# Designed miniproteins, single chains, continued (4), part 25

Each design is a single chain, and the fold is of that chain. pLDDT is the mean over its residues in the fold that is shown.

## One batch from the design tools (miniprotein)

Design m12894
Fold by ESMFold2-Fast:
Structure m12894 (fold): chain A 60 residues (1-60)
Amino acid sequence: SVVDKLLSSDENVQLEVVKKYVMGLLSDEEYRELEQALRTNPEAKKRFEYIFFTEISKLE
C-alpha cells in the first residue's frame, strides 16, 4: 500500500510517495489511504511532514 511505502525503510520510496502526493500523481485510492493515515497514524504523519519540509518544501 502507499502507507506501507511511506513507512518503509527505503528513503527513496518514502520520498517518491510524498512527491507523487504533491504532484497529484497518486491514484484516488492511494490519496484516500494516505489522507486517512495522516489523520489516524502518528508515524505516517511524522514521516510525511519530515520529508515534505526537508525535501519538497524547498521546491517552488
Scores: mean pLDDT 80

Design m12895
Fold by ESMFold2-Fast:
Structure m12895 (fold): chain A 61 residues (1-61)
Amino acid sequence: MIGDRVVAIKDFKATRPDELSLKKGDIVEILAEGDDGTWLVRSLKTGRIGLVPKDILEPAK
């Protein structure tokens, strides 16, 4: 799963400094999988890195 590209299935608004805001359809690369239901990802659109809930992400295919 690390290194895989996934797509946001809905908008997400960051509420913490370590979170990344995403728009539906944004493609991100998985950098690390957390045990609390959040993943560390890099936005392919902006290059920014942050935590997002894994439940808003699905495989980019």
Scores: mean pLDDT 78

Design m12896
Fold by ESMFold2-Fast:
Structure m12896 (fold): chain A 56 residues (1-56)
Amino acid sequence: SKEEAVRELAELAGISEESAEAVVANPTPTVIRVASHDTGVPEERVRELVERALAA
């Protein structure tokens, strides 16, 4: 589900669910790159979780 994917992203990145939800709400390549760089989570994983959230 969208909520589940948002929680997974927040847990993996060590950020709040609110911050993870903001990334999912505007998943541009730039936003994904910035989130990856700031958190250390690979871009591919951030993108996968965003896609799962959007598909739910």
Scores: mean pLDDT 77

Design m12897
Fold by ESMFold2-Fast:
Structure m12897 (fold): chain A 61 residues (1-61)
Amino acid sequence: LPIFDRIDALLERLRAGEISEEEFREEFKRLIEENREKLSATQYAALHLRAIGGLLDIRLE
């Protein structure tokens, strides 16, 4: 889904220091809300897991 590319782009911006973790969370919430009607429950969960995994990876570096 194109939305995974959007999440990956946000994670890259966070890793580069272009946005804060708070800004990342706000942008992520916005993306999910805008696409909620287009996503199955499984896809919605997968996107959250992708975002959480990316955040943890950045924090553990």
Scores: mean pLDDT 78

Design m12898
Fold by ESMFold2-Fast:
Structure m12898 (fold): chain A 69 residues (1-69)
Amino acid sequence: SMEEEKKKKIEELYKRQRKLIDEAHTLVDEANKAFESGDKEKALELARKAERLYQEAIYGVPLEISKVK
């Protein structure tokens, strides 16, 4: 039961990680489009948001997973 609960939490964290990566990828694409259109401020804002999502996905989620086990 507790082992099953931990596995479910880990699976939810992996799903969250994939969602964060997908969202970051979309923001990078939007940042590139903004940059190409000459909107440097919007491009920088979107790039910073993408970086935060990548940081959470690459470091935050794995750290949280390690705490469940």
Scores: mean pLDDT 86

Design m12899
Fold by ESMFold2-Fast:
Structure m12899 (fold): chain A 65 residues (1-65)
Amino acid sequence: MTRKVGLEIQVIGVAFEQGVGVKVKWVDDTLEVTLEKFDEEKNKKAAEEIKKIGADYGFPVKINY
């Protein structure tokens, strides 16, 4: 398993745990994450956790709503 796949799994897991719909795609070495905009507090919490995980994996993460 590549580190990119591990990051995708963690990101999807965070969004699922927060109850936020998510789509992920790679653009070069940047993980673009699109979150469904239903709950501002949950979206913000998910975004903060996703950015932290991305930093831990060493990949830039771009979050879209």
Scores: mean pLDDT 79

Design m12900
Fold by ESMFold2-Fast:
Structure m12900 (fold): chain A 60 residues (1-60)
Amino acid sequence: SLEEVNRRIREASPEEVEALADTLLKKAQESKDVKERIDYGAAATLAYALLHLRRLEEQR
């Protein structure tokens, strides 16, 4: 679920989230299947967006 993904990202260090996002983006770029490219690309985008939001929360 989206809530479970968000929880895992919040519990992981920012460095771990960035490494995960980088790995997902690489898988999207290397995949030959259009659906896999979209799924991995979407997951990487979500991970980067949540990392950005978490960094903004740390500035409060």
Scores: mean pLDDT 76

Design m12901
Fold by ESMFold2-Fast:
Structure m12901 (fold): chain A 83 residues (1-83)
Amino acid sequence: MIEFKEDKELARLAVQTLREAVDAAEKGDPRAGSLIATAELLLAMANVSEEVRKKFREAVDAIDAGDYEKARQLVEELEKLVE
């Protein structure tokens, strides 16, 4: 679990940005790559559990594979973990 308020806010912002990246990627929006990079940077600055980091990587991998359904499911699970 996230220990500090600042880490929790960074993790929430990272997951929110990743959600926007999934939506952008599915629509073919060129911003998708920049949104993924921003989300990864935000998560890297946050002190989060290994479960959150693993699931975040799985979501990014799903986006890269074009599996937007799986990416959305993983992002929904991440949103619950970073509440």
Scores: mean pLDDT 82

Design m12902
Fold by ESMFold2-Fast:
Structure m12902 (fold): chain A 66 residues (1-66)
Amino acid sequence: PVLELSPEEAAAVAGLDDEASALLGEGLAALAQGDTEAARAGLRRAAEAAPDPAARDALLRIAERV
């Protein structure tokens, strides 16, 4: 399973603060190890840390696909 981001999702991810970016990194590391449950949890935590509604929505959409 390869995570493929849309250009809009990639832009939202690039604009995250350090805290949300770190949580996203944890979720992506779990996905790379095949742990889809931990990946979804990490992506949802990143969404909770994102103050921008557009970035939050993008992260939640990504979580639904993993």
Scores: mean pLDDT 77

Design m12903
Fold by ESMFold2-Fast:
Structure m12903 (fold): chain A 73 residues (1-73)
Amino acid sequence: GPPEVVTFPAPEKPLHELTLEESDELRRRFARLVADHIAEKYGLTPEEREELERLLHDDGAAFQAKVEEIRAA
């Protein structure tokens, strides 16, 4: 079921660079969890959730702007 409260996932290796496979796995998991978290917290549509996940993979600046827009609404 939908979580009541969630936090953004943190890297398992703080301050340290990840391997390519670890970076890809974490990035995918992070993008999915972030999009899911925001969608559930703010009651977004499936389309908005997909857009957030895509933006996170495409460009962090665009993703950040979208997240801030949703939070400010």
Scores: mean pLDDT 68

Design m12904
Fold by ESMFold2-Fast:
Structure m12904 (fold): chain A 65 residues (1-65)
Amino acid sequence: MEKREKALKAAGEIINEKGLYGVTDEDVERIAEKVGMTVEELKEIFGSKENLVREAIKAGYAKLP
């Protein structure tokens, strides 16, 4: 789904800026806003904020040193 891919990319950008543990609930709200869905819809797709972060790394959107 196109929105899922956008969410992963947006999450990856935040992880690259703030690190794995720097992603806040406000950042999740901003990701949802950017991709045109609610936080609840994001959680339905990914299950949790922690899993969204994990999936963004797996997808290659987060480049950690």
Scores: mean pLDDT 78

Design m12905
Fold by ESMFold2-Fast:
Structure m12905 (fold): chain A 64 residues (1-64)
Amino acid sequence: SLPTVPGGVNRKVTADDAAAPQEATVTTSRGEERKVSLDRANQAELDALKAEAVRIDELLHHHH
């Protein structure tokens, strides 16, 4: 699963078979879970969130 940053997206990615995750699970305001497809725009957003999580982790362990 992908880390969620403050103010980020409330999404989970699931790997169903022997492949990378193809869909994201979104929790609605009612607490209901729905699956949405991952397209190029969503993939770029997920990659940006991963990069941001790495930066945050580095900052937490390397702060003065």
Scores: mean pLDDT 55

Design m12906
Fold by ESMFold2-Fast:
Structure m12906 (fold): chain A 72 residues (1-72)
Amino acid sequence: GNVVRISNLPSDTTKDDIFTFFSRQGLVPEEIVLGKDYAYVTFSSAEEAERAIELANGKFKGTAEVSLAEDP
């Protein structure tokens, strides 16, 4: 899949924070769905989603967990 799940986000995290983080890494999210302490980020390809996980895991907001969202 091309959707990434980010969990353990600070409650003050915005869609702009997420977009800015990934855009600085050369990745442009197509869609961001922000929850209470999580987000789903859609990229244009599975390759971009995997790259997002590698770049963000343990680095975004210091404690955020980043994984591939699995469709059932």
Scores: mean pLDDT 75

Design m12907
Fold by ESMFold2-Fast:
Structure m12907 (fold): chain A 64 residues (1-64)
Amino acid sequence: SVEERFAHLKKAYEEVKASLGEVHAKALLIKEALAAGSQLSREELEAIADPNLLLQVLAEEVVL
């Protein structure tokens, strides 16, 4: 489900954020999404200021 994908992505994001910081964790998420064939461009993904909204979008796209 989208909820299960979101929970999984959020856990991975929080682990990276704890180690490397929020900005780096968000950048890594965007890089991985683009490598996986995200329908959104880098500019569109970077425009999503809230990491929780970014995770929701990625969970709905089934990108990661």
Scores: mean pLDDT 79

Design m12908
Fold by ESMFold2-Fast:
Structure m12908 (fold): chain A 104 residues (1-104)
Amino acid sequence: MEEEIRRALDEAIELAQKAVELAKKYNPELGERMETFLKGLQAGADAVLAEEDPERRRAILDGMYEGVKKAGEILKKEAEKYNPEISELIDRMVEAVERARELA
């Protein structure tokens, strides 16, 4: 279960990194906002993986999922002007965080 949570979070981070790289090609300001989001995602993943109590880990994942879902919706609306692939990467990233939550 812990390895499965780690894999799901690693997938989310990889997808977010791809979204940042693509966003920077179309709009540097969007890229900077997405990079800030990526840093938050990485910090959240670190907090989840450092937590040894399953109930607390689940609570962190629940908060992380709600946060990425809300931020992802905002970033998707901004990205729609440039490239729909960015929006698809954001959706897949949110789904990966949701899978980590379901595994907790």
Scores: mean pLDDT 85

Design m12909
Fold by ESMFold2-Fast:
Structure m12909 (fold): chain A 58 residues (1-58)
Amino acid sequence: GAADKIEELKSKISEASSSGNIEEAISLLEELISLVTDPAIKDFFESVLEQIKEVSSK
């Protein structure tokens, strides 16, 4: 279900982020955001996405 996919994506985002694979982390995070219906959780992940994009552009 969607909850299982969200947990899988969280794990993959953490791994990609930790390994410095920023492009993969961004793609996975965008997919996660598309599955989240809770506005507070969605805003949190959108904030994380913006931070990753900001750091990766430097």
Scores: mean pLDDT 78

Design m12910
Fold by ESMFold2-Fast:
Structure m12910 (fold): chain A 87 residues (1-87)
Amino acid sequence: VLDEAIEAARQAAEAAKKGDFDTAMEYIRKVLRLLNEAADQLTREEQLKIIGLVLRAIGSLIEGNYDEAAKDFEALAELLERIKERR
């Protein structure tokens, strides 16, 4: 599940780099669904950090700041990779 969430976050970043709002939002919805399925594997602190990055990325997309959204999605993927490495 975490591998799929990491890949979806990276695909959201690539969509954001292309200015593709709809595709970026589709992949972030996929990330949120997968993370909800893996919620028992996440600490409260990790859940809050993930939520913060997701909200920031969505805000950037809505404002048309695609470069910022891409950075936020990349940061989300890196956070998820670090969580996976601790297993």
Scores: mean pLDDT 81

Design m12911
Fold by ESMFold2-Fast:
Structure m12911 (fold): chain A 64 residues (1-64)
Amino acid sequence: MTVYKVTALKDVGPSLPGVLGMKKGEEVLLENVKIDSHGHLHGVRVDDGEVVKLGVDFVEYEKV
């Protein structure tokens, strides 16, 4: 199973249901990562199994 480390490049607040809020430099581990046509990175949080999305322009992501 492929896990990605996702790091916030700036402070991002949750603005919609399922949008993960993060502080600049905060990291989250996501599995089943997909990027949609609207620039959202979708994934399943490893810590709790929650489905989340993030703006791809606001994060750095790296396969671990």
Scores: mean pLDDT 75

Design m12912
Fold by ESMFold2-Fast:
Structure m12912 (fold): chain A 108 residues (1-108)
Amino acid sequence: GRDAAEAAREAGEAALEAARAAARGGKGPKAAAGAAAGAAAGAGALFQADVSEEGPAEDAARAARGAAAGARAAAEAAREGGGTEEDVRRAEEAARRAEEAARRAEEA
């Protein structure tokens, strides 16, 4: 587990960054929902990273996949919610990092 836990932590942090970008740029219920999904998935991954450092790699990998999905939802919400070009770009870049971290967690 340690490598999977580190990757899950990175995925969680990226999902939280995507959620913050969606919250800054987006307006209305869809933007709020996407930001909330990204934040919840990110928090979950961070929690699993902490408990999986000494535990099964599969739990960290699953949490990292959840964070990647949440980050993507936040990026979509930023785009649909009429966010600034900068906030949408940051959310998309954060979603990409979360997806890459999830792949590393599965390979660990």
Scores: mean pLDDT 76

Design m12914
Fold by ESMFold2-Fast:
Structure m12914 (fold): chain A 63 residues (1-63)
Amino acid sequence: MKKVILVASDDEEKAKEVAEEISKKLGFEAEPIITKASSEEAQQLGLKLMLEEGAEVYMVDVR
């Protein structure tokens, strides 16, 4: 099953760092997806990934 960390942020560098930290803390390899979308749009994207790809999605907002 595909694991994804979806980070909503206006700062791509900070978002990448946060995603890597979460991945290490959870002890698994997860694909980081960074979006500048609103929190609501990010939630919709996460739901789409879960429904269409069967992904396990962890969302964090770093705005």
Scores: mean pLDDT 74

Design m12915
Fold by ESMFold2-Fast:
Structure m12915 (fold): chain A 64 residues (1-64)
Amino acid sequence: EIDEEVLIALAEIVYGIGKVDIERNVPGAKEEAIKLLEKIREQARSMGFEKAAEYADKLIEELK
């Protein structure tokens, strides 16, 4: 069973990779990172993992 902490770690990894790709001016990097974080957020919400969903949402706002 997937834990809330695993989703938080996944969000951090996606955010970190996204930031590196944005810094390197990879086309569509920002949009792809946001899309992946939105999927993590929705998965967390469906599981009742409020902290993971809130954290993913915060990372999405940081990338905008």
Scores: mean pLDDT 84

Design m12917
Fold by ESMFold2-Fast:
Structure m12917 (fold): chain A 61 residues (1-61)
Amino acid sequence: SGPVLDASGLAEFERFRAEALAQGRTDLLTPENLERILKEADKDGDGVVTGEELRAVWEKL
């Protein structure tokens, strides 16, 4: 299984989801795109994605 979100990552994901829905960017919320984003965010390979790591990936989309 892929990386998991910690508490800060879960909060950032909820914020991003709200922004994507407001902008009509539901393409970013597909399971395939979310899996790729989480794997890219887990750069240290510890299996945990923080809000800071997740935010850095969002800013490149």
Scores: mean pLDDT 75

Design m12919
Fold by ESMFold2-Fast:
Structure m12919 (fold): chain A 92 residues (1-92)
Amino acid sequence: SREVIEELTEVLVSLAREGVEVKVEVNGSELKITLSGLDTLQAVALALQFIGFGLDGLEVEVEIEGGTVKITLKGLSPEEAQEIAERILSAQ
């Protein structure tokens, strides 16, 4: 839903403002986000939070690789994907 997209976006914007390295790739309606420089507890907590957004109706895939969390958002409009990416990049 729109509310779940906004909550997810705000989490990512907050992480970027806090100095977490956030890389964003837009491919049409798909958004790929890479969070790096995390400790194991931070990575697990964030992964669980993003899995929670998936349970709330977002098409989300989450992968943890050695202190890196990779998030793939699907089912967005191209406009929504671009807006989320721009908000994250503006926060860095």
Scores: mean pLDDT 83

Design m12920
Fold by ESMFold2-Fast:
Structure m12920 (fold): chain A 62 residues (1-62)
Amino acid sequence: SDAVLAEALELARRWAAARTREEAVAILLELARLLGIEPSAEEVARLRALTMEQLEEARANS
């Protein structure tokens, strides 16, 4: 729905603005749930293990 797309874009903007890995990972998990994607426990653990440097690189290339 258009409402889901609008919420996803808002989360994407917050992802770009996140200054800590904890904030960035929390936003990614919320985006996944909003889009009906259920990340596995292993995927969640990998996301939480990402460094701020890796998250900045991902943002620069997205």
Scores: mean pLDDT 75

Design m12921
Fold by ESMFold2-Fast:
Structure m12921 (fold): chain A 73 residues (1-73)
Amino acid sequence: TAASRRKLEIYVILSQSSGYVSLGEIISRLAHPVSKATVTQHIEELRAHGIDIESERGKGYRLKNPKAKENKL
């Protein structure tokens, strides 16, 4: 669905950044812009699926990149 595609686009946007990406910047980089509420909902759904997304007031969102922290073997 279009919602599944947008969640994937948001994940890709965050994964390509080494720092925080503002909500407005995420919207501007989407193929089809949506409301801030929709982007926030998609980020919460990504978190519910186990994707570690950090948020900070005034800065936006950042993917924690768990690959570097995964010392299982």
Scores: mean pLDDT 74

Design m12922
Fold by ESMFold2-Fast:
Structure m12922 (fold): chain A 55 residues (1-55)
Amino acid sequence: SEVLEDVKKALEENNVSEEDIKEVLKAVEDYLKGKKSEEELQELIYKVLEKLAKK
């Protein structure tokens, strides 16, 4: 999926951990398949962004 590849690349370029990248990609995929809510996806993304802010 183009979206998943773009998201993965953006996270890798921002030095997000492999574990967090995998979790975000899984959440995006589950959201697209209707297995995860938009709220749950947003919460996970916000947590990853907070980790990036801590460097």
Scores: mean pLDDT 75

Design m12923
Fold by ESMFold2-Fast:
Structure m12923 (fold): chain A 72 residues (1-72)
Amino acid sequence: GGLPPEVKEYIKKAIEALKQGDLEKAIEYLKKAREEAEKAGLDTNVLDGAIDSAKKGNLDMAILLLEGALRS
């Protein structure tokens, strides 16, 4: 994918936290991924969507969006 390694690493950690039900930690990692993406001049729409989905308790949707980002 076209994402920087730092962004990918935080996304992977967020997915793992979501799978463990650790919503607070997942949101923390997603915010870090978003900050790194923003610094790199990248679109944050997918990360913003994943954060929104996670906050609404739609964990499966958040994971799906994040896995899609890693494949792009």
Scores: mean pLDDT 86

Design m12924
Fold by ESMFold2-Fast:
Structure m12924 (fold): chain A 77 residues (1-77)
Amino acid sequence: MIEELKKIREELRKLGTPEARAVAQLLDAMIEALEKGDEEKVRQLIATLRDLATRLSPEQRELVNKAIEILEKKLEE
């Protein structure tokens, strides 16, 4: 799970756009919150990530949506 999020983060960093880098930085904060068990912060960051995703290209949005699904699945379990 965390390894999958890290892989998505690296793919976003490789794209080199400011928007993709902002999302990668947000994923770093989300991974840290997950490791600390701060579910409230993770939920807040998911909302921010969804809003940011509306400004991304379709390819970038696909990566972000995959990350959101992984995060939400972890919170529901």
Scores: mean pLDDT 78

Design m12925
Fold by ESMFold2-Fast:
Structure m12925 (fold): chain A 59 residues (1-59)
Amino acid sequence: SMAERQEALERIRELVAKRREAIAAGDYESAKKYDEEIVELAKELLGEDTEIYIFDPKA
């Protein structure tokens, strides 16, 4: 469980970085896809604990 949690956090960090790069490149479709994956991983990691920040992937 701890190893799975660390893997999820590492994946979230990677997706956050990719999302930021996509936004900087003007690739909002890829940014939205990364955003959705981040939210899903965060929900799985936290369960029903809604401490994730809210950002709208749809403009």
Scores: mean pLDDT 73

Design m12926
Fold by ESMFold2-Fast:
Structure m12926 (fold): chain A 82 residues (1-82)
Amino acid sequence: ALEYFKKGLEAKAAGDLEKAAEYIRRAAEAVAPAAIEELIALGFSREEAERLVELATEYYAAKFAGDEERAAALRAEMEELL
């Protein structure tokens, strides 16, 4: 997970925003099962937890790609579920 996050930062520094977003998605996918179980422990249903992790993954990918409009829309959708 941390290795993909590091690669995402390196790609962003090189100006390869698509590759940066891809590495951030891979990092998120690696931690998704643990994040889902943590959200369930906090009182979310499995469906809600899976949806939140999906939205958070896309939110951070959009942020890394510099897509602020998409990131804002995804943030609003996550807040609707919280």
Scores: mean pLDDT 77

Design m12927
Fold by ESMFold2-Fast:
Structure m12927 (fold): chain A 72 residues (1-72)
Amino acid sequence: SEALKEKLKKEIEEMFKILKETITDEKSRKKLEELEKEYKENGEKMSVEELLELETELGVLQLEEAVLKVFP
């Protein structure tokens, strides 16, 4: 549904904002930049499944950053 897509887009955009402020690892930073570029270029035509996959990838980056802070 379009309502679900709009909700996912808002959640994804919020995650990008948070992660840009919190990620300090260079590899994670580069991956975040690549994901944001893909979203900016293709976000309008992404399916619900593709948006969920992107949200999952952003969640993985957040988890990886948290792990790196425990195991520097």
Scores: mean pLDDT 83

Design m12928
Fold by ESMFold2-Fast:
Parts: sequence; structure tokens; C-alpha cells
Structure m12928 (fold): chain A 94 residues (1-94)
Amino acid sequence: KPSDEAIELTRKAGYYLENGDYEKAIEYFKKALEIDPNNPYALFLLGKVYYKKGDYEKAIELFEQAIELFRKYRPDNPLIDEVEKLLEEAKKKL
């Protein structure tokens, strides 16, 4: 289970992602993942940051990790379909 600190860092990173501040988004998602490395939501959002930056190889790695963890711990999470769609889109960019 993520700590309160990891949740707060993930929310802050999400705010930076929404506002297009990709460097701060990466910084705060990485900090969240240092505390909770198995957070599929943080991995997915970090993958979206790299996708928006055009780093498709890194986005693919992060999306694959997020899908694996969602399927293992939250198999009914509707976010899996969104991650799979973005993974396919990222692969088409290579």
C-alpha cells in the first residue's frame, strides 16, 4: 500500500503533468516511485509524461510495468484499457 507521502507526491506530479511541466512531473513521479515502486498508477502517469515528451521507448517500458501491476493487484481496473491503448499508440511511433 502506498504511504501518504507517495500519494501526495503522485498528486503533485499529476498537477504538473496536467499543466505541461513535464520535468517537474518526472521529478515528483520518480520520488513517489522511490517510496512505492509498485504503484501502477504512478508508473502509468510517468509513462504518459514520457509519451508527451516523445520518448516512446521509455513510455512503452513504463506502460508495460503498469499493466503487469494492474493485472496482478487490480485486474478489474478500467484504467488497464487506457494503458493498453496508449501502449499500442506508443509502439506505432517506433
Scores: mean pLDDT 86

Design m12929
Fold by ESMFold2-Fast:
Structure m12929 (fold): chain A 92 residues (1-92)
Amino acid sequence: MESLKKKIIELIENIPELSKTAKDALIEAINNLDLDEETYRKMLEALEKIKEENLEEAEKIALELLDDPRPAAYKAGLLVLTAIELVKEAKK
């Protein structure tokens, strides 16, 4: 799981539309999450879609995480949605 968490952090650091403050806040939130491997993989996939400029697919994955009854998945979904909204705002 450490390797998946590291990949997620690296992806966030490499999203050019996110400010340093936004990146630092998202990384801190991720470091405070205890997620299972499947939830980390879903989060990683969504962030890769953000990097690919496929915000529609990233949002779909985030909504799937929010519909998951597990609190960890819900928190991961909220973080992905926050990243998507910050990217959309930066492009305005």
Scores: mean pLDDT 81

Design m12930
Fold by ESMFold2-Fast:
Structure m12930 (fold): chain A 95 residues (1-95)
Amino acid sequence: MFLTDEEAERLLERFKKWSDEQIKNLEKLVEEGKAREAIRQATVLKMALDLLEIGFEVEAMFGYVSEETVQRFRELAEEYRKKLDEIIEKAKSKL
């Protein structure tokens, strides 16, 4: 069964909630003086976003997800990459 629009929306919403929690945890690491750990975790999360984006593109190639779902994920991934970059720069300033 192909992913329905409702299932795609739920998947993106869950991804957004999980990503927001990861950002909050990274900001806490920076505040606690764990700058190197924050940089390491943020870098791993950026790599995970790249792999997930490739995964969505492959799924769309086989017709399992719509191009609209891929585009919405790309927009979310770009937003989170920007937030991760901001955390990395803030953490670097505390090294």
Scores: mean pLDDT 83

Design m12931
Fold by ESMFold2-Fast:
Structure m12931 (fold): chain A 91 residues (1-91)
Amino acid sequence: KEETLKRAEELLDEAIKALQAGKYEEAARLAEEAIRLLEPLLDDLEAAEYLAEALLVLGNAYEELGKTEEAKKYKEQANELIEKVRKEREE
């Protein structure tokens, strides 16, 4: 778990840097790799938070690549997951 979360965090950091550098295909690839690591851990709130961030990065990269419909889908999935995490943290 800790090792997986650390690797996902590293992949997300690299994906964000790639996105900021205009390397949209690389950003999408790194975000997808992070998503694959995090999906089995959806019962963990920290993993769910990283997954939401990875989905948002993927959505932004797809938007820049001209895949606007797919980008919207991933951004909506990220927002839904963020709301679920918030509600689970609330009493």
Scores: mean pLDDT 81

